# Designs tried in a protein design run: designed miniproteins, single chains. Part 91

Each design is a single chain, and the fold is of that chain. pLDDT is the mean over its residues in the fold that is shown.

## One batch from the design tools (miniprotein)

Design m3154
Fold by ESMFold2-Fast:
Structure m3154 (fold): chain A 81 residues (1-81)
Amino acid sequence: LRELVEELARLLHEAIKAAREKLGVTSWDEIEKIETTAGLSRPDDEPVRVKITTKDGKTVEAPPELQARLDEAVRRLREAL
């Protein structure tokens, strides 16, 4: 269980970092909010999405490949609970 939580946290960090890099943001102070559309309560047919919004209103989603990995990690965590 702990390993699955750590994996999810690591993937979430990577997704956020990738989205931030895509926005060209160099400081966390420029970020207004970080949103994920998936929690453990999401149905299997609702994919995980991670997006970042900057203080000037720019929004970008994490790369689809990382979002797919997060979706898999969430599914595994649900199965372990």
Scores: mean pLDDT 69

Design m3155
Fold by ESMFold2-Fast:
Structure m3155 (fold): chain A 82 residues (1-82)
Amino acid sequence: MELYRITVVLGLTKEDSEPLVERIKEVLEKHGLKVKDIELVEVGSLTYVYITVEGTYEQAMKAAEEIRKLPGVLGTSVEPVK
């Protein structure tokens, strides 16, 4: 298994992001990914969610695509952890 970083950009402040972060975790687990770490960084009116997951690249990409469809999500990206 490899480590991947999924970055999720939320159109919400950090305080309003908690329920959506829990839904994001559910989507990741549904796709067979193990969540290793989650970091939230507030930038103005946006929240950047940095998630380290263990799994396959295909699982990470499919999960990121499903997360992108959630209300309040502005964007997602996936990169390998080197």
Scores: mean pLDDT 85

Design m3156
Fold by ESMFold2-Fast:
Structure m3156 (fold): chain A 95 residues (1-95)
Amino acid sequence: ELEKKEEEVEKKLKEWIESIPQEVLEKAREVLKELIENKDYETLKKMQEIAKRAARLAEKDPLDVERLKLAIEAHLYAAQGKLEEAEELVKKLEK
């Protein structure tokens, strides 16, 4: 019942995304804008590496909502410039 499991994951993920504080999303946008404007490509590259690692780990079980939440949370920490916190979340996914 892959399709039914996909619907359940989509609903839970949507509810969780809607619960993310607006301040977190605004902070992520501001940090990304500042890094691009300052041409801080080294930090942007680090953020991209963390994002790729999180995405790859989520692909191992894309219907595991907790894994998806941790992957998105790692992305949000990285986007806010909190690279150390993002790495800790990725390590939890790597086991």
Scores: mean pLDDT 69

Design m3157
Fold by ESMFold2-Fast:
Structure m3157 (fold): chain A 82 residues (1-82)
Amino acid sequence: GMKKKYIVTIIVRSPLSVEEVRKAMEELAKKLKGAEVKVEVEELEDGSVLVRVETSTKEAAEYIKGVAELMGWEAEIEEKLE
C-alpha cells in the first residue's frame, strides 16, 4: 500500500556551521520517539545551510518545523507518497 512521508526543508541563514546545525537536528530527532527520522545537512554556495528532514508522521514534521521557526529559520513541509 502507499505510505506517506513528510519532508521538512529548513534554510539556516545564521552564522552557524553545518556541524552545529547537524548536532542541533540530531538532538531534536532524539526527542521524536515513535517516528522514523532521517536528517541531511549541507552547506550551500551562499554560506547558508540546507537541512532536509524526512519523517513518517505529520506530527513529527510539524514539531520540527515549529522548532526551526522558533530558532528564526525558514522551514516548509512537503507530503510525499511512497
Scores: mean pLDDT 79

Design m3158
Fold by ESMFold2-Fast:
Structure m3158 (fold): chain A 79 residues (1-79)
Amino acid sequence: STLADVIEPLKVPEPPELSEEELKEVLEKFEKLYKSMDPEERKKLEEKLLQIHKHFGEGEEGAKKAIVVLVKEEEEKKK
């Protein structure tokens, strides 16, 4: 086993199935969240987004799924 087998990997939840309208709302929420953050928090958000994006695979579909997961996690923190 590799070193990765010893360290528990980032648990990325499977994104919910969204309509195109729901996806647009999530993208709007992401942009609003990003603009409300300090530069240091934005950098951390971008790093987290990149990790999630790598989990779903590269390309536009993976990026959309990563944004959905990230926005849902940030919404849960405010509940």
Scores: mean pLDDT 69

Design m3159
Fold by ESMFold2-Fast:
Structure m3159 (fold): chain A 61 residues (1-61)
Amino acid sequence: SAREAGEAAGRVAAGGGDAHGAAASAYMNTLNKEGAEAAARAAVEHPDDPEAAARAGQEAS
């Protein structure tokens, strides 16, 4: 789901990992373009808050 994809992207960002790579994977796996993009953006803007990414993806879906 978009929420799960956003949580994964947020966790990667918080750990200093490849947030963009995680976002690309989320985009492919959810088939929900808007939710995946919102989650990816939130993960980059709030790398220490995986819940922000999850919420953004869920709201955009």
Scores: mean pLDDT 64

Design m3160
Fold by ESMFold2-Fast:
Structure m3160 (fold): chain A 90 residues (1-90)
Amino acid sequence: SEKDEIAVRIVEGLIDSLKDLKAKKEAGEDEKDIKDELEWLKEVTLDVMEREKIPEDVIKEVEEILDYAIETGDLDKAIEQLEKLKEKLK
């Protein structure tokens, strides 16, 4: 559906943003700055998804993945989970 296509594009953009954050983390950015960027990215992403009227179950899954990344700092796991979500939406 059109909403699934929009959801895929949002998730792809989020994956790219997390890959950029991973590169910053590997370059020696402070863990607090990475966490602050993740919290901002979560706020922006959820706002966009709500405005685009993405299904609530998809929004919740994205929120849970981002909360995991914020709590653990495990960007690789978050990227992996978002890639799996993207494949389900296709």
Scores: mean pLDDT 87

Design m3161
Fold by ESMFold2-Fast:
Structure m3161 (fold): chain A 66 residues (1-66)
Amino acid sequence: NISSLKKKIDDYQKQVDDLTKMLNDAKAGRLDPSVIPGIQEDLDEAKKKLDDAKKEYDNAVNKNNS
């Protein structure tokens, strides 16, 4: 349970990091600016999933002592 939640956090964190890099590249003119709205939407969704996963992890750790 805890290990599974930790992996989800790692996966969503990587998605946030990758999307943040893509957004910065698009804003810097290295990518087509037409992708910016899509990347921003995906980034917002990934951040929400990451936050939810962290809350589930905290609840599991606090409630089950592992």
Scores: mean pLDDT 81

Design m3162
Fold by ESMFold2-Fast:
Structure m3162 (fold): chain A 95 residues (1-95)
Amino acid sequence: SAEVAEMQAAIDAYEAEYGDGAVAEAARLMIERLPELSEETQRAISGAIAMLVAGKSLEEIFKRIDELLKAGKLTEEEAEVVKELAKEFAEILEK
């Protein structure tokens, strides 16, 4: 519950600056650029974008992706796709 509350607060702060639905829209645009993805991969991408908006480091995001891989929620190939998108979005946020 605490993690969800922190994510929601970060999303609310981002959307106050960039417009309602901006986090979901950013995730959608990143997902649409890729070949057909599983629902778990799409969820992981959305989660990674929300974590970046919340100010989490790429190290923390990669740890979360590795936890999903260990839990069997992502394949190794899907985990790599999520990590590469997280890096790309982090670079966009820095510019």
Scores: mean pLDDT 74

Design m3163
Fold by ESMFold2-Fast:
Structure m3163 (fold): chain A 57 residues (1-57)
Amino acid sequence: SEEEVEELRKKAKEYAEKARQYIADSQTDPQASRDKALEYAKKAVEYENKIAEVRAK
């Protein structure tokens, strides 16, 4: 449903923003910040894939 897609989009956006913040902080602690940025980026992609799945069904 459209409502489910909107909620998934909000989650994808939240995780993308968190990933961006950790990338910006990577100069202070490069390894920890990169690992967190990658985790949040993967979460954002997962939610984008869920949107595609909901729309395909």
Scores: mean pLDDT 78

Design m3164
Fold by ESMFold2-Fast:
Structure m3164 (fold): chain A 90 residues (1-90)
Amino acid sequence: SVPIEVITRLIGLVLRTIGYLIDAELDPENKEAVLEAAEYALEAAKLGKEVGDLTFGEKAIKLAEEALSYYKEPPEEALEKLKEAREILE
């Protein structure tokens, strides 16, 4: 079983990804919002892989992918981070 402290951290990473998803939806010119969403999703994927629970990483990646969908020209760095996060889950 995963320690409660680690589950709390994973929940926090998903909630931060949701926050940046909202920022991205409200202002699709704010490239920092989608970059931060991708960074938190990647962190959730890495931590989840380390502790053997991929659920939070998958959820965070889907949220960050939704944030990317609001951008006509998504930052390449955000695309690369989400690709890395997806590869961690495979």
Scores: mean pLDDT 89

Design m3165
Fold by ESMFold2-Fast:
Structure m3165 (fold): chain A 85 residues (1-85)
Amino acid sequence: SSMELSREASERAAEFAEQKSADLEERGKRLGSEEVRRLARELRTAAQSLRDNPDMSLESVQGMMAFVEEKARRGEEIARALEAA
């Protein structure tokens, strides 16, 4: 069902955002990067929004997932660059 697909997508998006937030927060602290830590907080906020709105439409969940993927990608890029320096 559409509602079940939205719920499953939302749960996966929240889990992904939570995992990436935790990873980037740890790395941001180690690297002293305020930008990486800010991206980690944005991911945590997105995860919380997904958890707090379980009736979100599939289209809205897909939009949130795209947002989460972009923030995670940017955080990873910055963290890796700093770790290589």
Scores: mean pLDDT 88

Design m3166
Fold by ESMFold2-Fast:
Structure m3166 (fold): chain A 71 residues (1-71)
Amino acid sequence: MLTEEQARRIAVAALRAAEEGGADYDTVKKTVINHLKEKYGEEAAELVQKAFDELRSLPKEERDRLIAEHA
């Protein structure tokens, strides 16, 4: 089962890929959540969705630092 830390790493990696590729945040979030739901179940998808929402609520400086830390 995914841990909260693993879910956060997935969310950070997806957000970084979106920024580097110029992809829309909501599209990347939806794609990642749907993939995880299919492969790992509802609980894994919910953990990653929570991580996305948490990252989005952070100030840009804190968010950028977390993305860099997991690079």
Scores: mean pLDDT 74

Design m3167
Fold by ESMFold2-Fast:
Structure m3167 (fold): chain A 74 residues (1-74)
Amino acid sequence: MLLSEDQVDGGLARAVNAGVLSGEQAQAAGRALKAAMDAGGGVISTEELRAALLAAPGVTEAQADAVVAAAEAA
């Protein structure tokens, strides 16, 4: 599935507001995601989103899966 910047930003914001992800983790993931989305023409795959989240320091698989689910639902 391809996700827009708005879906990714919405998923990250929901995860932070729900206490699943810290603001620092969201910022680190956001930097990696912006680079990937810029390379992909403003979209990112679900697999690329998950990989970028896991590359962020201290993000667990459970946190990454929760953000992916939130972005897909947006």
Scores: mean pLDDT 78

Design m3168
Fold by ESMFold2-Fast:
Formats: structure tokens, C-alpha cells, sequence
Structure m3168 (fold): chain A 65 residues (1-65)
């Protein structure tokens, strides 16, 4: 999971929210890409760093499983 989080963080830092959401959705298998994209966008809009946004989405998905 750490390698996936690192890659998703790099995509977000580059402005590729769609790529980050798709990567996380595929890796987690628990949320739709659109749901993950909305969560990432909301966290970034709230002032979270790309790394913090990725961590929050992954933690939330794993707690639902």
C-alpha cells in the first residue's frame, strides 16, 4: 500500500487528480473512482497536502472494509 500511496501523492502533486483517484480505486477495490476523486478534491480544497489527502482517503476506505 505504501508504494501506491506514494504514486498517488505524486500524481496529486502534479495536478492529476483523475489519475490519483483511479489508482487508489483500483488498489483499494472498495470505492468508485468518482467517490475517491470527490474525497481528494474536498480535502485539497480544505487545504490538506497531497500526501495528507491520500492518507485520509486510504484510511477511510480501509475502515469501511
Amino acid sequence: MDAVKAQATRLLAAGDVDGAARLLADALGVKSPDEIKRALEALLAAGESPAAAVDAVVDGALRKA
Scores: mean pLDDT 77

Design m3169
Fold by ESMFold2-Fast:
Structure m3169 (fold): chain A 69 residues (1-69)
Amino acid sequence: SERGREAAAALDELVAQGKSGVEALKELEAKWEAENPEAWARQREVLREIAEKLIEIGDEFEEKLKKEK
């Protein structure tokens, strides 16, 4: 529970810090996609792979939490 609590607090802080930037990011992404759709599609694939690795790291933490419970 302690590690889960720490992870939740860190996530909440990151969301609070980045919340105002989310709308700006979406507008920027839409503009880039319109100007260079092929280049943006390639960038999206790279970002998707990074996201998958972050999920794997999260799964590893979840497995450790189950064993420490």
Scores: mean pLDDT 60

Design m3170
Fold by ESMFold2-Fast:
Structure m3170 (fold): chain A 73 residues (1-73)
Amino acid sequence: MEEVEGLKKALEKLIETLEKEKEKIENLNEEQKEEHERLLYYIELAKKYIEDPEKLKELMIEKLKEEAAKKAA
């Protein structure tokens, strides 16, 4: 139980850190827009994990299977 609460706090700090980095990226040129989009994606993943860890676990497994299939093909 304490481990889950600790993980939520870690994810909240991660989101805060990512939002600070997002602000820096937004002040950069168009070449950094891909990094900005990646940062937003990770922020959304962290938020989803906080709300539903089991759902995120399923999505991560699915994405890992997709990557493995692409490499194996």
Scores: mean pLDDT 65

Design m3171
Fold by ESMFold2-Fast:
Structure m3171 (fold): chain A 62 residues (1-62)
Amino acid sequence: MKIAVVIAAKSEEEAEKAKKTAEKGFPDSELIFIEAKTAEEAIKIAEKLEKEEGIPSVVTVV
């Protein structure tokens, strides 16, 4: 099963921490990491993936 993790991070270090946390939370899933500039963009990307491709999405803002 594919899960999209959409990350709005202030820095690359925060983005990497978020990715690591997601990998631990969903160990049996194929994770797709998508970076967004803002929380608002991240939410829009997640909604689009869910609606158009039926991919469960998680938004992380750090």
Scores: mean pLDDT 80

Design m3172
Fold by ESMFold2-Fast:
Structure m3172 (fold): chain A 85 residues (1-85)
Amino acid sequence: SFEELKKKVLEIAKELGLEKVIKDLEKFAEELAEELIKLNLTDDEELIRKVLEKLKELNFEKPVRDVILEVEVEEALELMKKAVE
């Protein structure tokens, strides 16, 4: 559900210390959860963690949707690389 996804995003964000960087963490978690639902990426906790870590590295200067798509592409490329090694 949306509320469960929002809760999961909030939990991971707090683990990463994002509450110190993001003024309205709850609103941010709602926006990220909405984008994840639109992209049908609601059950991948590792993807959520990687997206949040990348957003932190980029100082939140990129749209959340663009970062989600970049992380998906990076994961797909890593899987292809491992398949040929």
Scores: mean pLDDT 76

Design m3173
Fold by ESMFold2-Fast:
Structure m3173 (fold): chain A 88 residues (1-88)
Amino acid sequence: SRLEEFRKLLEEFKKKLEEMVKKGVAPEEVLKLIREFYEELLGEKLPSAEAMDEAFNEKLTPEEKELLEEMAKELEPLLKEMQERVEK
């Protein structure tokens, strides 16, 4: 199903991101991976932060958007920890 394929894409992306962070890859490269992943999901360049919700609503089902938001929340502590290591 479309939702199951989407779950697999998110799981693969999450694993790649976690591995990059564990290897100590620069924050800029990690953020680039996130940006490129979102651009691939939308099929276009990343819009402004204010337009993100609208763009996702147009391209994704409500269930797919919910899964993406859950993944983003799970990754937020990891990304913050990574940024704090560089800033301190």
Scores: mean pLDDT 74

Design m3174
Fold by ESMFold2-Fast:
Structure m3174 (fold): chain A 75 residues (1-75)
Amino acid sequence: SRRDELLKRASSLPKMSAKDFRKEALSLLKEASLESPETQLDVASAIDFYALVLGDEELYEEAVKVKSQAYRELS
C-alpha cells in the first residue's frame, strides 16, 4: 500500500546523512499530506521523533503541521 511504501521510506531515514535525511523527510511529509489522516499521523510521528533526536526544529515544525492537518481531518 501507499502507506506501507511511505513508512518503509521513513524507516530508512536514520541511515542517511543529516542533509539527505532532511531532504527525504520533507519530501515524505509533503507526500503523506496528500494521503489519509492515519497515514499523515504515522509518517509525521516517525519524522517528528527523529527531528527531536537531531535537534532539527524546522523539520519538527513541518511534521507538527502535518499532524495538525490530520487531527482536523479526523474531527
Scores: mean pLDDT 82

Design m3175
Fold by ESMFold2-Fast:
Structure m3175 (fold): chain A 58 residues (1-58)
Amino acid sequence: MKRQEIDRLLEEIRNAPSEAERARAYARMGEVLDSVKDPAEQAELRRYFGEGVRALEA
């Protein structure tokens, strides 16, 4: 399930011990989103990820 994968990657970003590990988590997030062929599903997952990133950057 794509949302569970996004949740794991957001947790990796949140708890990343280094910039390199954070960058890897962001790169993998891009791969997850790119794997979604349905534009509506991809848009919803991008929105979900964006909300998670805003929470991390607050």
Scores: mean pLDDT 77

Design m3176
Fold by ESMFold2-Fast:
Structure m3176 (fold): chain A 78 residues (1-78)
Amino acid sequence: SHMEQEELEEIDRFRAEILAQLDANAADPLEIDRIMGVAHVWFAVKIVFSSESIKEHTRKRLAEIDAHAAALKAQIAA
């Protein structure tokens, strides 16, 4: 539906914003942790209040953000 398309677009937009913030702060592990805290709260709310199909999409987008943050922190530790 149009409403589901709008929710998917909102989730994808927020993912893009978080990824951009992570890249801008790629050398700062404390700022990465702060950004991830904001992301986890936002995605948790979306997961609770969305339909089943949107929940799956939301979980996949959060997993992509988690993987990206982990990769940046691994580069700092190397």
Scores: mean pLDDT 87

Design m3177
Fold by ESMFold2-Fast:
Structure m3177 (fold): chain A 55 residues (1-55)
Amino acid sequence: SDQDKAQKLAQQLGDEMLAAGVPQEQADQFVQDNSGASKLPQLQAMVDRLRAIRA
């Protein structure tokens, strides 16, 4: 579902924030605020942008 996809992408971005040195509290808050299905297009765009930067 879109909800499950959004949760997965938000968690992935939260993990990336932790790897980049962002405090865990801020990364956890981002995941909580952005795991809704309505956020899926924005989360997908963020992940796609990170992949493009790393390629």
Scores: mean pLDDT 81

Design m3178
Fold by ESMFold2-Fast:
Structure m3178 (fold): chain A 70 residues (1-70)
Amino acid sequence: SEEEKLKKLVFDTEAEVGVLEIYALMTDDPELLARAEKLRDEVFKNKDNLEKVQEIYEEVRALRAEAVAR
């Protein structure tokens, strides 16, 4: 169901944001930490919107890939 897909996507997105936050803290990257915190807030505000959470998920993953490649 779409409800189950949304619930899983919210969980996966929050987990990815958590990884990004930990990485930012470990690398002393306050700008990355601020971006991660903003993305966490956006997930919380949009948790009932599958399309929006999907966009946030893709943004978090792209940001993590960019950060790790530095």
Scores: mean pLDDT 85

Design m3179
Fold by ESMFold2-Fast:
Structure m3179 (fold): chain A 74 residues (1-74)
Amino acid sequence: SAAELDALWQQLMTLPQDVQDRLGEAIALAVELHQAGASREEILAAVREALADLPPEAQELGLRFVRLLLEQMS
């Protein structure tokens, strides 16, 4: 839901700014790939690669946000 997406976004905003910027870039990538007609599996794989250098907690938060965002965009 939009409320769950907002809650995840608020959690993301508690992370260090450099991590927030990287998550924002990965979210933008997910939106671009979705608009280009990429599958959910392809989008999630690309996001995992984009976030691979971040701490596991940030990776999981980013992936949860993208999964929920894609559901809202359906």
Scores: mean pLDDT 84

Design m3180
Fold by ESMFold2-Fast:
Structure m3180 (fold): chain A 94 residues (1-94)
Amino acid sequence: SKADALSVKTLLINLGLDWVKDIPVEALERVLKLVENFDKLTREDLKDLSPQELAALAYVLYLKTGNPKYLELGRKVLRGEISKEEAIDELLKL
């Protein structure tokens, strides 16, 4: 829901992820729908996400699962250390 997306946006900003301020609530709502089915994500689900949206997905998956590989992936995407295609491949392997 938009209320859930707003709550998550506020949480991520409070965790020091200031770049999340630039993500629309509607975009974060789409990210949260992907999180609900993260074990069944396909490349088609992820290909149209911006790098910031893909990073937000990785950070939310870290919060949900506790798996630090999602946190590292999100950081690499934000720093431009990997391509979006490589980031999608790594995310789908987790």
Scores: mean pLDDT 83

Design m3181
Fold by ESMFold2-Fast:
Structure m3181 (fold): chain A 58 residues (1-58)
Amino acid sequence: MEEAIEQARKAQETARRLQAGAEAAKSSDPERAVTLEQQAREAQAEADKLQAEVEAAL
C-alpha cells in the first residue's frame, strides 16, 4: 500500500516536470516541446492509473 502511494506520487512529479519542460521548450524548440508533451501525457496517464489503483485498494 505505502509503496504504491509512493510510486503514484513519483509518477505525478515526473508528469509535472515533463509538462514544465514542454512549456519551456515551446518558444525555442517546438519539435522538442511536442515530444515532451507526448511524454508528459503518457506519464500523467500512468500516474492517474497508479492513483486509481491506490484509491480502489482503500
Scores: mean pLDDT 80

Design m3182
Fold by ESMFold2-Fast:
Structure m3182 (fold): chain A 84 residues (1-84)
Amino acid sequence: SLKQQAQQLEEQAKRLQDQAAALSQQAKALRDYLQRNKDALSPAERLGLQNQAWSLEYAAEGLQRVASKYQQQAKQLEQQLQQS
């Protein structure tokens, strides 16, 4: 049913948002570590951690975009149910 499809999309969107939040928190932790240890880290170590933070941020953004798409699709299905 359309109701079950909408619910499944909302559930998947929630899981993707939770995963994105976890990745964003990991990226933030790396950014905070870099800031606290700026004078103790070599340029190579700093670059490595910065690249890891960027990769996590990029992955989180990707998951958020997919989640937003699923939420929009779920909302459209719910609107169709109200018009029927």
Scores: mean pLDDT 88

Design m3183
Fold by ESMFold2-Fast:
Structure m3183 (fold): chain A 81 residues (1-81)
Amino acid sequence: KVVSSLSAEETNALSPREYLLHEAEYVVERYKDSKDPEAIKLRELAEELIRLIRENAPASEIMRVWLEMVEAAEKVMEKER
């Protein structure tokens, strides 16, 4: 299945941290067996995001890793074009 973000309704039902956790867990599962270096980096960033959320890290640190994960996801998608 293609990687997709939660719908607006689903996003509104979750706290910001729950939304980011769900997206990161989806990425880890999606790319768990990938050998592509860009996908491996994306998975590592998703695992780091999950760790920060579980450790109740400051929102600024969570957002920094989230933005890096989004950038890595764009690079993975670029290869599919």
Scores: mean pLDDT 73

Design m3184
Fold by ESMFold2-Fast:
Structure m3184 (fold): chain A 99 residues (1-99)
Amino acid sequence: SGFAEVLKRTKDKQKFVDDLFDFLDQDKSGKVKGPTLDYYLKEVLGTKLTKEQLKEIIEEVTGKEVKDFEKATLTKEQFHEFLNLLAKKLNAPLLPEPK
């Protein structure tokens, strides 16, 4: 996969994502919770990403169905994949300019 090769090449990007993960992991549990992601996407990025859209991204990253969003968690490695997929979606259907 071309994405894996690009990610390997940008170690400084990995450090930035790791710092962001630590910031979002406020409880120091080693995991970021779905509700925390939802909050920060709305407040920090100013996006109206729905809970359903967020669940879809988490399911794609984890390879598992999210039945209880409030219990959904991402490890640091899954968080890296999550941000990559989120960026792709924001550049496509999630980035409409005119209403």
Scores: mean pLDDT 69

Design m3185
Fold by ESMFold2-Fast:
Structure m3185 (fold): chain A 64 residues (1-64)
Amino acid sequence: PLYRVTVTSQPAINLDTGEILEPGTELLASDVRFLPDGHVTFTDVATGNRYLASASGIRIERVA
């Protein structure tokens, strides 16, 4: 399934590079996984980059 991910209150972090997605960033994501510590991982469909975010710091909406 595809999801729209909006970074709302805390930056998301690229797991390979350490680069951040600032609050206000929106992207199309796949492979969304919720972790037991309140984090979530996802893949940016456009770039293939993997990100880690706080589940409370993002919004996720299923789009397909």
Scores: mean pLDDT 85

Design m3186
Fold by ESMFold2-Fast:
Structure m3186 (fold): chain A 57 residues (1-57)
Amino acid sequence: SMEREKKLKEVEDAAAESAKQGGPDAGVRTAWQKAAELGLSPVEAAKAVRDGLEKAA
């Protein structure tokens, strides 16, 4: 759904921006916090975090 895609994008963007500023560890921490806030499943959260970190590389 569009709502699911929006949530995944928010986690990806949060991971990427945080990683650019504070490194990969900061990206992971920020992204997992955002995923939990948005109620994503652990599997979806893990994928979004990984995709976000790849955007920052």
Scores: mean pLDDT 80

Design m3187
Fold by ESMFold2-Fast:
Structure m3187 (fold): chain A 79 residues (1-79)
Amino acid sequence: SSEKLAEDLYEILEKDEQLGLQEIRSLTHAGALAKKAGNSEVSDEMLEAALLAAERAGLEDQGRQLVDEARKEAEKMVS
């Protein structure tokens, strides 16, 4: 239910680092899919959002690696 999802999200917010990693992964996957669909502008926006989320969470190195992986994945899927 939505109530259970909201409660689980609230618990995750007490562990900011875990939420940050999930957000970064979601944004990088969305960016890769947008690139595969031929929408480079949306891809760039999603990957930039992932980097900003990484900065907020103090996970800049992990965020950069995930963005780089997403870019590589998108290139393989398009070319």
Scores: mean pLDDT 73

Design m3188
Fold by ESMFold2-Fast:
Structure m3188 (fold): chain A 64 residues (1-64)
Amino acid sequence: SQQQLDQLFQQAKQAIENGDYESAQQKIDQMEQLQQQNPSLQPQFDQYLQELTQHTQQVEQQQQ
């Protein structure tokens, strides 16, 4: 469901903020599985992946 996708997205963002990229990747993998089970979620999943990628880049740049 979209609610589960939203929850996983928030958990992935929090993991990135904590520098826990392994947990973030696990959450992203779960989001992808959810999208595969419900293809109507693909537009939201694609948007969330883009946001997570941008967020990761911002966090990494702040550590430099």
Scores: mean pLDDT 81

Design m3189
Fold by ESMFold2-Fast:
Structure m3189 (fold): chain A 79 residues (1-79)
Amino acid sequence: SPLEEARKNVVKGLQAAADGNYEEAIKYFEKAYKSLQEAGTAPEALENVKKAIEALKNGDIAEAMRYGGKAFLALQEAL
């Protein structure tokens, strides 16, 4: 499902960011964002993934991890 695909990509994005692979993290969060747009049923997860991407692009790694974590929790509620 799109929500399961989004969850998988949020987990991969968080792992990539933790490993210092920020470009890879952005790509995974962008994949999660696309899947969340297709689902249309988890607006809190969508908003938090968007904020994680913006934070990574600004170099705010701690903020990106916080928003990515919030997206993961919102996805667990939606699944």
Scores: mean pLDDT 88

Design m3190
Fold by ESMFold2-Fast:
Structure m3190 (fold): chain A 65 residues (1-65)
Amino acid sequence: MAEVEARIAQLRAEAGAEKSRMLDLANQMLDAFDAGDSVTAKKLGDQAAEEYRRHQALEAEAAAL
């Protein structure tokens, strides 16, 4: 049981890190929009969406344990 608890904790920590990265990318996207750089904003938005999907996958994996 300790190994399962450790794995759940690790997955949630990883999910939290992906969420933090997603928020950082979303803030950078907003800054790029404010600067008028729509190309950079789109790239950052796409990266934020990918980090969010990873966050969801890790949360789902933790919930399944």
Scores: mean pLDDT 84

